# Ledger of designs, part 5: designed miniproteins, single chains, continued (3)

Each design is a single chain, and the fold is of that chain. pLDDT is the mean over its residues in the fold that is shown.

## One batch from the design tools (miniprotein)

Design m8142
Fold by ESMFold2-Fast:
Structure m8142 (fold): chain A 94 residues (1-94)
Amino acid sequence: SLEELKKKLREALEEVLALAAANRDNAETQLALTSAAVGLKEAIENPEKALEIIEKIIKDLEERLAQETDPASRAVLQRVLEILKEIKELAEKL
């Protein structure tokens, strides 16, 4: 449902912002997470574009993960990707 999608987008935004704040020691990962948060805000405001926005964020984060060697930063990026892939599946069913 649209209400469930909006709820999941808000929950994802809160977790991404918390993870960005916790990862102050890796500027590139923090920038990637901040960019993802901006996209999530746009998806909340424009739910009809949520699928397109989420797919772009997933692609950008997968490209960042491919370049990341720090295990802690990789774990954070993988966690966010898991959240976004669940939201993508929900958006595809609408």
Scores: mean pLDDT 86

Design m8143
Fold by ESMFold2-Fast:
Structure m8143 (fold): chain A 84 residues (1-84)
Amino acid sequence: MKEVPDEVKEAIEKAVSLAKRLGATPEQIADAIAGIVDSFPELRNATDEEIDALAETVREAMLKAGFPKSVADEAARRLRERLR
């Protein structure tokens, strides 16, 4: 499996950190990350496996930023739905 590019991981971590400061909902986080993915053409044509890797990257970033597991899991689920 091709790993998520470092530039995308950095963009996700920045967006998640900002979302934490603003009190964003899981839906708002998923929508913001989907917008970031749309700005990287290689990810917009991602396979299901690459979408799963992207969603897991978001989930891990949210957990590290201090979001509850339930919120991180919900955002990752919504992101998968948005990208599929």
Scores: mean pLDDT 76

Design m8144
Fold by ESMFold2-Fast:
Structure m8144 (fold): chain A 75 residues (1-75)
Amino acid sequence: SQAEMEAFLAVVLPSANPDERRALAEEIEKLPADSREALMAFLKENPFASAEELSKVKGVGPALAERIVALREKA
């Protein structure tokens, strides 16, 4: 669900603001369930993964991967 994805992103992307996490959660929720689960598992196991590594997850394109990394690195 959207709320569960937002809660997950609050743990893996704590530096992102709530509006950015909500927008990203909406984008991830549009992925097939298998792709969402694979991305969540990958982020949990690889919290510092590069955009290139994230884009190798089935269903995750380079644009989504780059957005995840950008939100993680927002200091």
Scores: mean pLDDT 80

Design m8145
Fold by ESMFold2-Fast:
Structure m8145 (fold): chain A 64 residues (1-64)
Amino acid sequence: TDSLITEAYNKMLEGKNNFNNGNYQQSITNYNQAATLATQAGLPPMSDSSNQNSTDSQKKLDDS
């Protein structure tokens, strides 16, 4: 079992939950953690998606 994939996925879910609740700073942190874990797991698509979601969260924070 690849524990890094599971942790990355959990951080993506935390990021999504925080984004939906307007906690953009926490969302950025969670998505950045997901991207790092996905990179360590050798999953560029998951890392790229997590980085994009972090960028989207930053944009929301900057626009608020």
Scores: mean pLDDT 82

Design m8146
Fold by ESMFold2-Fast:
Structure m8146 (fold): chain A 122 residues (1-122)
Amino acid sequence: MSRRESLLLLASAVRYVIGVLEGNMDEVLEALEELSRLPEGPEVIRILARTLIPPVSIDPVLAVERAGEVLLELARRYGTPEQEEAIRRAVEEAIRRAREGREDVTEPLRRLLARLEAELAA
């Protein structure tokens, strides 16, 4: 997989996770469209669906932990060590926020997505 394909795959997976956690179907559908255009996209969609579809978790902590597990599996399989570390840090911060009962739980993942998309634009 090229660096661009790896970045696009991971960015799309992060967008999918944000959409699921926020209940934003437009983000989920956009991520699925992006993934469907990649050679490894169908496999990634299966990995995401295994963890997050259905049920969408009613426990915010469990939802973020499950999302983090799948993002780290994808980063390990398709990402660089630097991308895996960035995803790990964003996931750990999101889990911490969920455990604290914060409403801005997805903010670390949104910052990660912006960073990955900036690397795609460069």
Scores: mean pLDDT 82

Design m8147
Fold by ESMFold2-Fast:
Structure m8147 (fold): chain A 80 residues (1-80)
Amino acid sequence: MADEAAQAVQDLVDQGIAAARAGDLATARRYFTAAISLAERYGKEPEEAVRLLREAEAAALAGDIDRAEELGRRAVELVR
C-alpha cells in the first residue's frame, strides 16, 4: 500500500507540474491538492511530505519547474 501511495503521489505531482507548464494553473492546483491528501493519509512523515508538496505547488505555479520537481521527489520519498 505505501509503494502504491508513493507512485500515486509521484503521478499526481508529475501531472500538476505538466499542467503548470501548460499554463493551466487550476488543473495544477487540483493535482497538487490530490497529492497532498494522499501524502497526509499514507505518508511515513505526513507533516513534512505535505510541507514539501505545498512548496512544490508554489514553485510550479511560479514557473520554477526544477525546484518543483526536486521538492516533489523529496515528498514522494517520505511517502515510501
Scores: mean pLDDT 84

Design m8148
Fold by ESMFold2-Fast:
Structure m8148 (fold): chain A 119 residues (1-119)
Amino acid sequence: AFPKVTLEELLERLRKAVEEMIKKFNLSPETVEIARKVLEKLEEIAKKATPEQQLDVFSFIAALVEALERILNSTDPEEIERIGEALKAQADRLAKRFNNPELAELVKEFIDKLVEIKK
């Protein structure tokens, strides 16, 4: 259940979703490297988050996991693009809160690569 899920468990689910995407879409080594950098930055932010900031981090990681799972299963380019734009906006908000602009840039690059594959 949602109230029993920890940040560490969400990060593990995110790692598995990314691994499934790499395998299913045969992602390029360049795109895989971007995905790894996103995971690394999110793990760093999660470890440094204060209790007040943990909900923002949790919400973003949960939204990212849900969005990646939806992209994996969707055949609608308009839905995929809409999901991507929503994630980019959420990444910008999180990046500003944690003073980590590189996170927003990496997330946007990763999403753009996924949207391009699912054209």
Scores: mean pLDDT 78

Design m8149
Fold by ESMFold2-Fast:
Structure m8149 (fold): chain A 90 residues (1-90)
Amino acid sequence: SAPLSEEEIKERAEELVEKLKNTPEVTVEQAAEQIEKEAEEILKLYEEGKISEEEAKEAKEILELLKEDKEKGIFYALLLQGKRYAEELA
């Protein structure tokens, strides 16, 4: 089985964001708050020398996107999670 393509990961992330927007059980606001907290924890781990510079950069980009547009921030976080999962399966 071929690993998921970058376009397939992107499509899946877009689908999940759209599903979130139409799901009354979880708000975009709640999802954004959870992702923000996780990104801040990654930055703390980077200060402690426990995480890569690449992951710290990704966390910073997530925080910037969440501040500009919560849906874009959620999409980017899901895209990165999908890429990491695809790399593990390759």
Scores: mean pLDDT 74

Design m8150
Fold by ESMFold2-Fast:
Structure m8150 (fold): chain A 87 residues (1-87)
Amino acid sequence: MVEIKSESFTAKTKSDKEVTLSSTAVYIDGKPVIKTSTYLVKLPDGNYALVKGTSINGKVLSTELLGILSEEDAETIIKQIEEKAKK
């Protein structure tokens, strides 16, 4: 029996400089097989990369750069998600 099902949620921040904005898991036969997450990664120049990562069975399949955010914009988003993560 194969069943494909998706769930979306806002994940917790790992630190004030790394934040997961959303995470979606695809379940196959009742087991989460494909996980897609969108997150921010701090760059050496102070800007943040907005990145979409996909993993299959816990192994990274792809990492896609969606765009670059200024430190100010990224910190604003991080603060909002940090408050959400704490509830």
Scores: mean pLDDT 66

Design m8151
Fold by ESMFold2-Fast:
Structure m8151 (fold): chain A 62 residues (1-62)
Amino acid sequence: MRAAQLAAARRRISDVVADSGAAGLTPETLRAIADETGLSVSTVSRLAREVVAESEARRAAL
């Protein structure tokens, strides 16, 4: 249940980062993902930081 919501939020955040980079993770985008997944904005913000860190590690390899 909660694990599925977290996975969905992570996937959505990854899509936004792929399209617009970290700059795409505006407060409005985070609120939209929170509403879409049923998670709190605080949880989505935390996941966004983790996804950005993962993306940053991949970019450092480039």
Scores: mean pLDDT 77

Design m8152
Fold by ESMFold2-Fast:
Structure m8152 (fold): chain A 66 residues (1-66)
Amino acid sequence: SALDIQALADAFRAALARSPEEGKAVMEKRADELIKKGTPDEAELYRGAKAQMEIAADEVAARLAA
């Protein structure tokens, strides 16, 4: 649901602010739970959100490594 996506985004942002590793952990755990619980159509939306969050976490990690 939209509320589940918002909760995922909020949790991801809070974790990402602490470290990219914590951001990725929240993304993997919580997004996979939503994918598992959702309809096939919802699962596709959650997989898309997960991919965007992974890119964001990788960009933060790259900036910290540079």
Scores: mean pLDDT 80

Design m8153
Fold by ESMFold2-Fast:
Structure m8153 (fold): chain A 73 residues (1-73)
Amino acid sequence: EEARRQQLLEEAEQLRAMAEDTKRQMEREIKEALEQYGVVGDILARLIREGGERYVAGLLAQAERLRQEALEL
């Protein structure tokens, strides 16, 4: 039980770390789009932000599910 709980908590932590890394990469790509693509850069930046935010939300939701599962053990 305790070993399984620790495994789930570690996986949840890894997903949170991935979410943070994804946010940083998304911000770098948005900056690049705005700097390099002129008038199209605003549209590209918006699409990158929307896609990245959905992906991050998915990672955080999965992390929360794993944490809840760990608490039920």
Scores: mean pLDDT 82

Design m8154
Fold by ESMFold2-Fast:
Structure m8154 (fold): chain A 63 residues (1-63)
Amino acid sequence: MKKAEKKVEEITKKMEELTKSGKITVDEVKKYGKEISKLSPLASLGLVTDGNSAVTRGLQAAE
């Protein structure tokens, strides 16, 4: 996997783990969301479109 894709996957996985454990903060969601958008706009769109994902729930909870 390309370095950028690997980093996006690692950030996404970490966000999911934090969201699932209930330890994710608004600042962390914002930080990781910006990093994913910077590395891959398509990956960022995928996180929003992927229904019932822990990351999507975390992003909504951060509002």
Scores: mean pLDDT 61

Design m8155
Fold by ESMFold2-Fast:
Structure m8155 (fold): chain A 82 residues (1-82)
Amino acid sequence: SMMEEIERLMQEVVAEAQAVIKRILAKGSISEEEAKLIKEIQELLDEAVAKYHAGELTMEEAEEIKRRVEELIKKLKELIEK
């Protein structure tokens, strides 16, 4: 069903964001730029989860949030020097 697809999409994007954030926190130090991006990711996911629990999150909105979170994750990864 559409709701099961939305739930799966949300679970996947939350898991990806959490994995990247945990890797950054494991460094023992966070830059102001990294902290800002982490906050933006958390705020987007919190809004999406709240809408999902309210039964108001559409598939289109879930896909848009995924795209925005993935863009922020990409920027966050670019700040991590290898």
Scores: mean pLDDT 82

Design m8156
Fold by ESMFold2-Fast:
Structure m8156 (fold): chain A 58 residues (1-58)
Amino acid sequence: AAADAEIARAAESGEKVTRNGLDLLEEQGRRYDPATREALIAKARESAAQWAADVLAK
């Protein structure tokens, strides 16, 4: 829940998702168990991929 909210905030700022958002999520992921970390990384990558696709489509 709290982690999902943070991922959503990072996704709202495309620039933060590609630079600061990913670093923050990766640092926070170190404090979670492996399963939770994997889920957080998967969500972050999906958001980053969507942002990159939108930028490339321009």
Scores: mean pLDDT 57

Design m8157
Fold by ESMFold2-Fast:
Structure m8157 (fold): chain A 82 residues (1-82)
Amino acid sequence: MREEFEEKIEKMKEDAAKLIEAAKAGKYSVEELEQALEVFRGQAEKLIKELKEKGDYELAKELEEFVKKVEEELQKIIAEKK
């Protein structure tokens, strides 16, 4: 069970890293980045809820911290595009 969540989290981290790199390279519009951030938030919230329901609060907290960091980076890129 935990291994399945770790795999999902790892894929989410990889996808987020690719998105941030592409965003910094100017490959996305502000609208596309805002939509991507909303989708990312929704997926992360569902996974965090599932982790808490299964009692894995440590992994849930780690994911919450990661999500906050990704949100801050993407929001900064969006703001810089003016």
Scores: mean pLDDT 79

Design m8158
Fold by ESMFold2-Fast:
Structure m8158 (fold): chain A 98 residues (1-98)
Amino acid sequence: SAMEAERRRREEEQLARAEEEVRRLEEEGVTEELSPEEREVLRRILRLRLELTPPLDALVAEGVETLEEALARMPPEMRALLEELRRLEREFAELRAR
């Protein structure tokens, strides 16, 4: 249906945007001074942030203010991605700790 085509188009646009943003940061040399391990973790963080931003923004618009409430309202696949993002952010912070 037209509604299903619109949903598919938005999903494709989100994926293309995520890939373009990662590529842009690599081209700008933002990752140049990072170790290979730090670069890999950062790329994964950036892709997950771009994937999760629209659904998280929607939850915030619905009045969700806490991570616990967001996790309760998310489908299992999105909840897994958010948990992975939080894990990667901690790993990146540890790698960057002096």
Scores: mean pLDDT 71

Design m8159
Fold by ESMFold2-Fast:
Structure m8159 (fold): chain A 69 residues (1-69)
Amino acid sequence: MEELERFWELVTTEPFSLENVEALGRKAGLSEEQIRAATEAIERHLEEHDGLLPSREEFVRAVEELLAR
């Protein structure tokens, strides 16, 4: 879970871009599966909330739910 927190820190400190989510995920030490789940969670939230990023808690919860499948 420390890797997800570090990833979220990187995503929120830099100008947001979906194109660099994968690169930031690898930098944070996320696995390939975690990177896919993180990308999907962010994309869904952006589509449902007019381009707003999720909160840290919403993001972590969504990633955990996707990984539990």
Scores: mean pLDDT 75

Design m8160
Fold by ESMFold2-Fast:
Structure m8160 (fold): chain A 74 residues (1-74)
Amino acid sequence: SDEEIAALGEEVLAELRALADELLAQGKSIEEVVAAMAARATARLGAETDPRARDALKRAFHEALSYLEERYAA
């Protein structure tokens, strides 16, 4: 459903933001953080066959990158 797809997008966005914050706290570079986020997003996309769910995951990844850029002005 549209609600389930929205919830999936929010879940993945929260997961990617938390991953970014954790890796930055560990002293990882922005390049390493982006690579880790991309790997996580790719793994999630590999499990999804619904085009709407795939689009929600792509949007979540883009929003997570925007969060990283805004926070660190990379």
Scores: mean pLDDT 84

Design m8161
Fold by ESMFold2-Fast:
Structure m8161 (fold): chain A 96 residues (1-96)
Amino acid sequence: APSAEEQAEGEKRLRLAAQAGAGIAGIAKKTGKEDKEVLIEILKENPVTEEWALLGAELAKESGADAVAEAGYEAAKADEEKKKEITELAIKLLEE
């Protein structure tokens, strides 16, 4: 079985990915843009905001994606350093 430390690291990575996903969903909804190249350009100029993270969380909740909704609410309350980390991962996920 994986160690407690390995499980914690896995959960941290999954949560960060869910936070990034909520941010992407929020930006897409706010701007009406679904093209990944346009979303990447927006994220490079504008880090994920509290408004975008909250909007993504509400969309995830309405879709039954409760884990993503929880992560989005946490992302909305994150400090500037954490929001930058979430933004960098969101860009990377869209580029793949």
Scores: mean pLDDT 80

Design m8162
Fold by ESMFold2-Fast:
Structure m8162 (fold): chain A 75 residues (1-75)
Amino acid sequence: MSPAEKERKMAIMFSSLGLVYAENEFRKSLGQPEEVDLVEFTRELLEKVGMSDEEALEAFADAPEALREAVRAAL
């Protein structure tokens, strides 16, 4: 993957995963069940974005722990 393409794909991934994570945290604060399974969503998103397992782990190395855990579980 080119550096420019990698940055673009990372931006899409972070935006999408960040939104799902925030929604789940908000729902938990209200005592409501999670609407979207973060791990399943991450798996589908990695496939759609076309990242390899190695590229995904590298891209999320500096991400918040919750997102890194979701990526590890999705692989």
Scores: mean pLDDT 75

Design m8163
Fold by ESMFold2-Fast:
Structure m8163 (fold): chain A 74 residues (1-74)
Amino acid sequence: SMEELLEEMKKEIDELIEENKDLPLYILGLIVVGEVVDRLLALKQAGKISEEEAEELGRELSKYIVEQLKKKEA
């Protein structure tokens, strides 16, 4: 389901941030965004999500990335 994909990708984001926590925030942001974009494009190409679902996931994941990076900035 979309909810399961969203939670799975949020966990992947959290792991990626933890693995790269010593990098400058802007580099960490680029790495995380790149991985999310790659994953969404791969899911679309495999026919596992629609264009609308990809846009919705992208919006929610973008909000989550910003939230997690703000926590590291503080």
Scores: mean pLDDT 85

Design m8164
Fold by ESMFold2-Fast:
Structure m8164 (fold): chain A 85 residues (1-85)
Amino acid sequence: SEVEEKIQKLLQEILDYVEKNKDKWTLEEIKKYVENKFNKEIENEKNESIKEALKNLKDTILDFIDKAKSIDEVIDFLKQLLEAL
Protein backbone atom coordinates (compact mmCIF):
# COMPACT_ATOMS: atom_id res chain seq x y z
CA SER A 1 0.00 0.00 0.00
CA GLU A 2 1.00 3.68 -0.32
CA VAL A 3 1.07 3.89 3.50
CA GLU A 4 3.44 0.88 3.76
CA GLU A 5 5.76 2.29 1.04
CA LYS A 6 5.93 5.68 2.81
CA ILE A 7 6.56 4.07 6.22
CA GLN A 8 9.19 1.72 4.73
CA LYS A 9 11.08 4.67 3.18
CA LEU A 10 10.94 6.70 6.42
CA LEU A 11 12.07 3.75 8.59
CA GLN A 12 14.94 2.96 6.19
CA GLU A 13 16.12 6.61 6.29
CA ILE A 14 15.99 6.58 10.11
CA LEU A 15 17.80 3.21 10.30
CA ASP A 16 20.57 4.38 7.92
CA TYR A 17 21.10 7.59 9.92
CA VAL A 18 21.10 5.81 13.32
CA GLU A 19 23.61 3.19 12.06
CA LYS A 20 25.94 5.93 10.71
CA ASN A 21 25.86 7.83 14.03
CA LYS A 22 25.67 4.99 16.60
CA ASP A 23 29.25 5.61 17.85
CA LYS A 24 28.72 9.40 18.10
CA TRP A 25 25.29 9.70 19.74
CA THR A 26 23.48 8.80 22.96
CA LEU A 27 20.08 7.09 23.17
CA GLU A 28 18.59 10.51 24.11
CA GLU A 29 20.06 12.09 20.94
CA ILE A 30 18.75 9.17 18.81
CA LYS A 31 15.30 9.67 20.41
CA LYS A 32 15.34 13.42 19.57
CA TYR A 33 16.37 12.66 15.97
CA VAL A 34 13.57 10.08 15.51
CA GLU A 35 10.98 12.42 17.09
CA ASN A 36 12.03 15.36 14.85
CA LYS A 37 12.10 13.17 11.71
CA PHE A 38 8.56 11.85 12.37
CA ASN A 39 7.24 15.32 13.32
CA LYS A 40 8.43 16.73 9.96
CA GLU A 41 6.73 13.88 8.04
CA ILE A 42 3.52 14.27 10.10
CA GLU A 43 3.49 18.08 9.54
CA ASN A 44 3.94 17.66 5.74
CA GLU A 45 1.36 14.83 5.41
CA LYS A 46 -2.13 15.80 4.11
CA ASN A 47 -3.76 12.35 4.23
CA GLU A 48 -5.31 11.90 7.70
CA SER A 49 -5.05 8.07 7.68
CA ILE A 50 -1.33 8.20 6.83
CA LYS A 51 -0.85 10.99 9.41
CA GLU A 52 -2.49 8.83 12.12
CA ALA A 53 -0.36 5.80 11.14
CA LEU A 54 2.80 7.96 11.37
CA LYS A 55 1.78 9.27 14.83
CA ASN A 56 1.13 5.73 16.10
CA LEU A 57 4.45 4.43 14.70
CA LYS A 58 6.32 7.42 16.18
CA ASP A 59 4.86 6.69 19.66
CA THR A 60 5.74 2.97 19.36
CA ILE A 61 9.37 3.67 18.38
CA LEU A 62 9.88 6.40 21.01
CA ASP A 63 8.45 4.11 23.72
CA PHE A 64 10.87 1.36 22.62
CA ILE A 65 13.86 3.78 22.73
CA ASP A 66 12.90 4.75 26.32
CA LYS A 67 13.14 1.04 27.32
CA ALA A 68 16.22 0.20 25.20
CA LYS A 69 19.60 -0.48 26.86
CA SER A 70 21.72 0.31 23.77
CA ILE A 71 21.56 1.88 20.31
CA ASP A 72 22.10 -1.61 18.82
CA GLU A 73 18.74 -2.66 20.38
CA VAL A 74 17.10 0.32 18.61
CA ILE A 75 18.74 -0.71 15.29
CA ASP A 76 17.48 -4.30 15.73
CA PHE A 77 13.96 -3.01 16.51
CA LEU A 78 13.92 -0.78 13.39
CA LYS A 79 15.06 -3.78 11.29
CA GLN A 80 12.23 -5.90 12.77
CA LEU A 81 9.68 -3.19 11.89
CA LEU A 82 10.97 -3.08 8.29
CA GLU A 83 10.77 -6.92 8.01
CA ALA A 84 7.15 -6.83 9.28
CA LEU A 85 6.14 -4.57 6.34
Scores: mean pLDDT 87

Design m8165
Fold by ESMFold2-Fast:
Structure m8165 (fold): chain A 57 residues (1-57)
Amino acid sequence: SMETIKRIEEMIRLDEEEAARIRATSDDPILQLIAGATETMIERMRERLRRLKEELE
């Protein structure tokens, strides 16, 4: 549903902001790796979201 899609978009935005914060402020290699993994997860979530939107059209 479009409601579910909007919820996912909100979650993606929050995770994107957190990953960006970590990359900007942390010198910790583990935190940088976590931020990179989060960015990859966001890309996959956006791909799923795109497919869901196409199915609703």
Scores: mean pLDDT 81

Design m8166
Fold by ESMFold2-Fast:
Structure m8166 (fold): chain A 88 residues (1-88)
Amino acid sequence: SEAERRAARREAVLLGAEATVLEMKGYLLLKTKSAPAEVQRVLARMEEVIAQLRALRRQNADDPDIVAELDAEIARAEAFIAEAREAL
């Protein structure tokens, strides 16, 4: 339904926004040379967001626009985790 498509798009936007906030917080913690444990907490939350993005992708596999948006968000979040882990 249109309501289900709208709800899925809203959830994708909210998860993407949360991922962006976590990415910015992670970079700030790395720049300020904060304790590794603080960065690790951000990475753990980002992994939870990636799991939710993947679940949303599976639920909406028939909507190519949502799938493309979610694939881009997942790739960005995974790239951030890899970069942050290398910097620890």
Scores: mean pLDDT 89

Design m8167
Fold by ESMFold2-Fast:
Structure m8167 (fold): chain A 81 residues (1-81)
Amino acid sequence: PRLSAEEFVAAVRTLAETLAASGASREQILLFIKHAVDEELGRDSPLAKALKAELDRALAASRSIDEFVATALALLRRALG
């Protein structure tokens, strides 16, 4: 069943925090967030494709894991809420 926008963003935040605590790189965290987007919206969804492209740009623009995660969560809130 589809999560609400709030529930999905909360789940992604918990996932990103858990991965960061385990020593995951920003690139690894991006891959897991992209997978979560594909599972929720469908891999071939235009919204999923647009969000994944924005997430790629957020990674490139970010200097730290915390900055990347904050930007990613803001993008997900904007797109889904």
Scores: mean pLDDT 84

Design m8168
Fold by ESMFold2-Fast:
Structure m8168 (fold): chain A 75 residues (1-75)
Amino acid sequence: GSSGGSLAGAAGWGYAEMGKDVDAEELAREVYEALAPYSEEDARRGAEGARKAALQAGPVAPGRDVALAGSRLGR
């Protein structure tokens, strides 16, 4: 196993798409729990990758210029 920033980012994006806020810590915890049975070191690296990816994706607040419908404009 190896840390996957893009995969973690996609998971965070999925939460946002379903109308749920992106929580970097929650995403990191999910990745950690998924990998922990195999390797704690890989789990920690995965969690850090997920946290970084979620922070890069960024949460969308209701008061921002970006709306759910507007997000479909591009990438």
Scores: mean pLDDT 58

Design m8169
Fold by ESMFold2-Fast:
Structure m8169 (fold): chain A 65 residues (1-65)
Amino acid sequence: MSEEELDREVREALALIRFAIAKNDIKKGKNVEESLKTMEEAARELQEIDPELGAEVKAEVDKLK
């Protein structure tokens, strides 16, 4: 595995983690506006890395608006 591939996988994992935390915070009613922005940012990053996965998470964000 190249450094480029490893960097992409790490970036994807971090974006998914941020997305999951933000989604959970919204479910709990914590920092809803900030968490929505975090989810939108993570979804955008995921679309650049994996367009199919990114489209799925973007759809989840759109349902929460």
Scores: mean pLDDT 78

Design m8170
Fold by ESMFold2-Fast:
Structure m8170 (fold): chain A 80 residues (1-80)
Amino acid sequence: RREEARRLLAELEEFAKKEKDPAVQSMTLVVGNAVARAVDRGLTPEEIIALAEEIAKKYESMITKEQRDKIVERVRELVE
């Protein structure tokens, strides 16, 4: 659980490093920290994905739907 949370956070931090847009990097790190905590708490993949989607909505004015969907999809890949 703690190791799984650490791996997920590390994967999303690496994903953020590949992004050029600071807003996309910021959202990816916020999502990464929130979903890593959810994994450590033993939430289901569905609950973790829903949390990522909720955070994505807060970035709606700063980041395109395509970029937000890409970050949420990366979370889905890591928790499924």
Scores: mean pLDDT 80

Design m8171
Fold by ESMFold2-Fast:
Structure m8171 (fold): chain A 87 residues (1-87)
Amino acid sequence: PVPSLEELERRVRELKAKADEYLSQENPDVKEMLKLIKEGNEVIAEIRRAIEQATPEEKQRLHRLAQEVLDTINKIVKKLKELSKKS
């Protein structure tokens, strides 16, 4: 089943909170950060599936959620690149 908009908003909020925790660390766990990227991609896939069944109003909110997830993934990728240069 496609997750509800409310469930997707909860998952995005939780993903952002976890990402912020690791991004605040000088030497975060690389494996956990890679896991967050995987979780983010899974959330994007679920948002994409929800868009197929959504009303026009819901689609606008779903696109906003997808943008928030992509922004979060980009921040994690940037941090990982910074860590790789120091190794």
Scores: mean pLDDT 83

Design m8172
Fold by ESMFold2-Fast:
Structure m8172 (fold): chain A 90 residues (1-90)
Amino acid sequence: DAIKLLEEAIELAKKAIEYFEQGDILKAIGYAIRAIGLTYQALLLAPENEKVKKAAELINKAILYAMKGDFDKAKELLKEAEKIVEELKK
């Protein structure tokens, strides 16, 4: 289920952002890799679904901005991904 994979990716991305904010880079990277992996699995299950693609893109961009130290933008992008995933459940 692509939707469940994206929900799990969002939870892992939230943890990654939290650990990047705390300066725990090794834990942050661990959560980030797991989140990114789940977004790719979701894309493989639903390759033609534009909302799945957009949610995956937003999750991956959120992680990238967290790595750059822009935590506010990372959190904003992740909230946008959550809204798209909620739409996918309807």
Scores: mean pLDDT 89

Design m8173
Fold by ESMFold2-Fast:
Structure m8173 (fold): chain A 92 residues (1-92)
Amino acid sequence: MKEVMEKLLRAMQEAGARLARESTEPLPEEELLTQVLIEAARIAIEREGLSEEEVLEALEKMVEELIKNHSPEIAEIIKKAFEAVKKELEER
């Protein structure tokens, strides 16, 4: 699990960097986070070789940790982004 989390975090950093370069205008935090997480999941599966199940489990753990360390407003954004990512991966 720890190695899966580290790979997912690297994928998130790469996804964030890509979106920062492509974004000419600011996105709402919920939409930006959702796009970063979807792209990170893609990178984790395609380049890091993680399974869909490993990515979902790692994201769930990250979401729980982030919710504990952030304000209720940010926690709601994180929860919504995670649900959107789960849908995207499960419907593929």
Scores: mean pLDDT 74

Design m8174
Fold by ESMFold2-Fast:
Structure m8174 (fold): chain A 57 residues (1-57)
Amino acid sequence: DSLRLLRRLQSRLQSLQNTLRILDIARRQGMPFSDDQQRRRDDLLRLQQQLQQLLQQ
């Protein structure tokens, strides 16, 4: 409910969206993901969903 918290969450969401977009482009171009890259992507997707839920609440 604080403006500062909201701005932090929005900034983190933007960073996550950019990283996920890059990873999604690489995957669509047929670049194989290592196990580490796949875990990283899954972690970022989960974090993005959690941040979106926090912004809705």
Scores: mean pLDDT 74

Design m8175
Fold by ESMFold2-Fast:
Structure m8175 (fold): chain A 87 residues (1-87)
Amino acid sequence: SKEKQEKIRKAIAAIFLGNSGLVAAELGDLETAERDFQAAIDLAKEISPEAAKYFEKALEAVRQGRLDEARENLLKASKILDEAVKK
């Protein structure tokens, strides 16, 4: 369906932006990290509020310099989004 295709596109975009944000944070580009994580959060909210919460936790971890915690939360968010679009 069109709704399923749109959810899949948004999920892929959110996962891509979350990964982009983490890479930017690892390189010290906090402006890009903030922007990309915020975009991932906004897209994830339309699919899964639970996934959006994990992207929010990843961004909070980035702001605190806790990159391992950011990666763990990003992986959790990505898994939830992937599972949400398969149903």
Scores: mean pLDDT 89

Design m8176
Fold by ESMFold2-Fast:
Structure m8176 (fold): chain A 95 residues (1-95)
Amino acid sequence: MTPVEELEKKRIEEILKEKDLDEKEKKELEIKALERAIASYESAIGILEAAMWFIEKYEKDEERKKRLLAELREQIEELEREIEELKKRIEELKK
């Protein structure tokens, strides 16, 4: 770490400490971070769905096709579960 980076980090920490973010502002920042995480997972699902479409269309080996589609489906279901957990956390923070 350069001396300049250490000074910038210290200045940011002092500014954040002086602004004394209340619990409401902290919750709002956490909600925004969770919303961005959801958007990232939704983008990942879109990529996996595109990969599934390509495999269904062009994969000629039925055994490999079934295996790859099953693996991608499991990944999509896992990401969908993560999104639902993040949505529940956002609703808890809004209360």
Scores: mean pLDDT 77

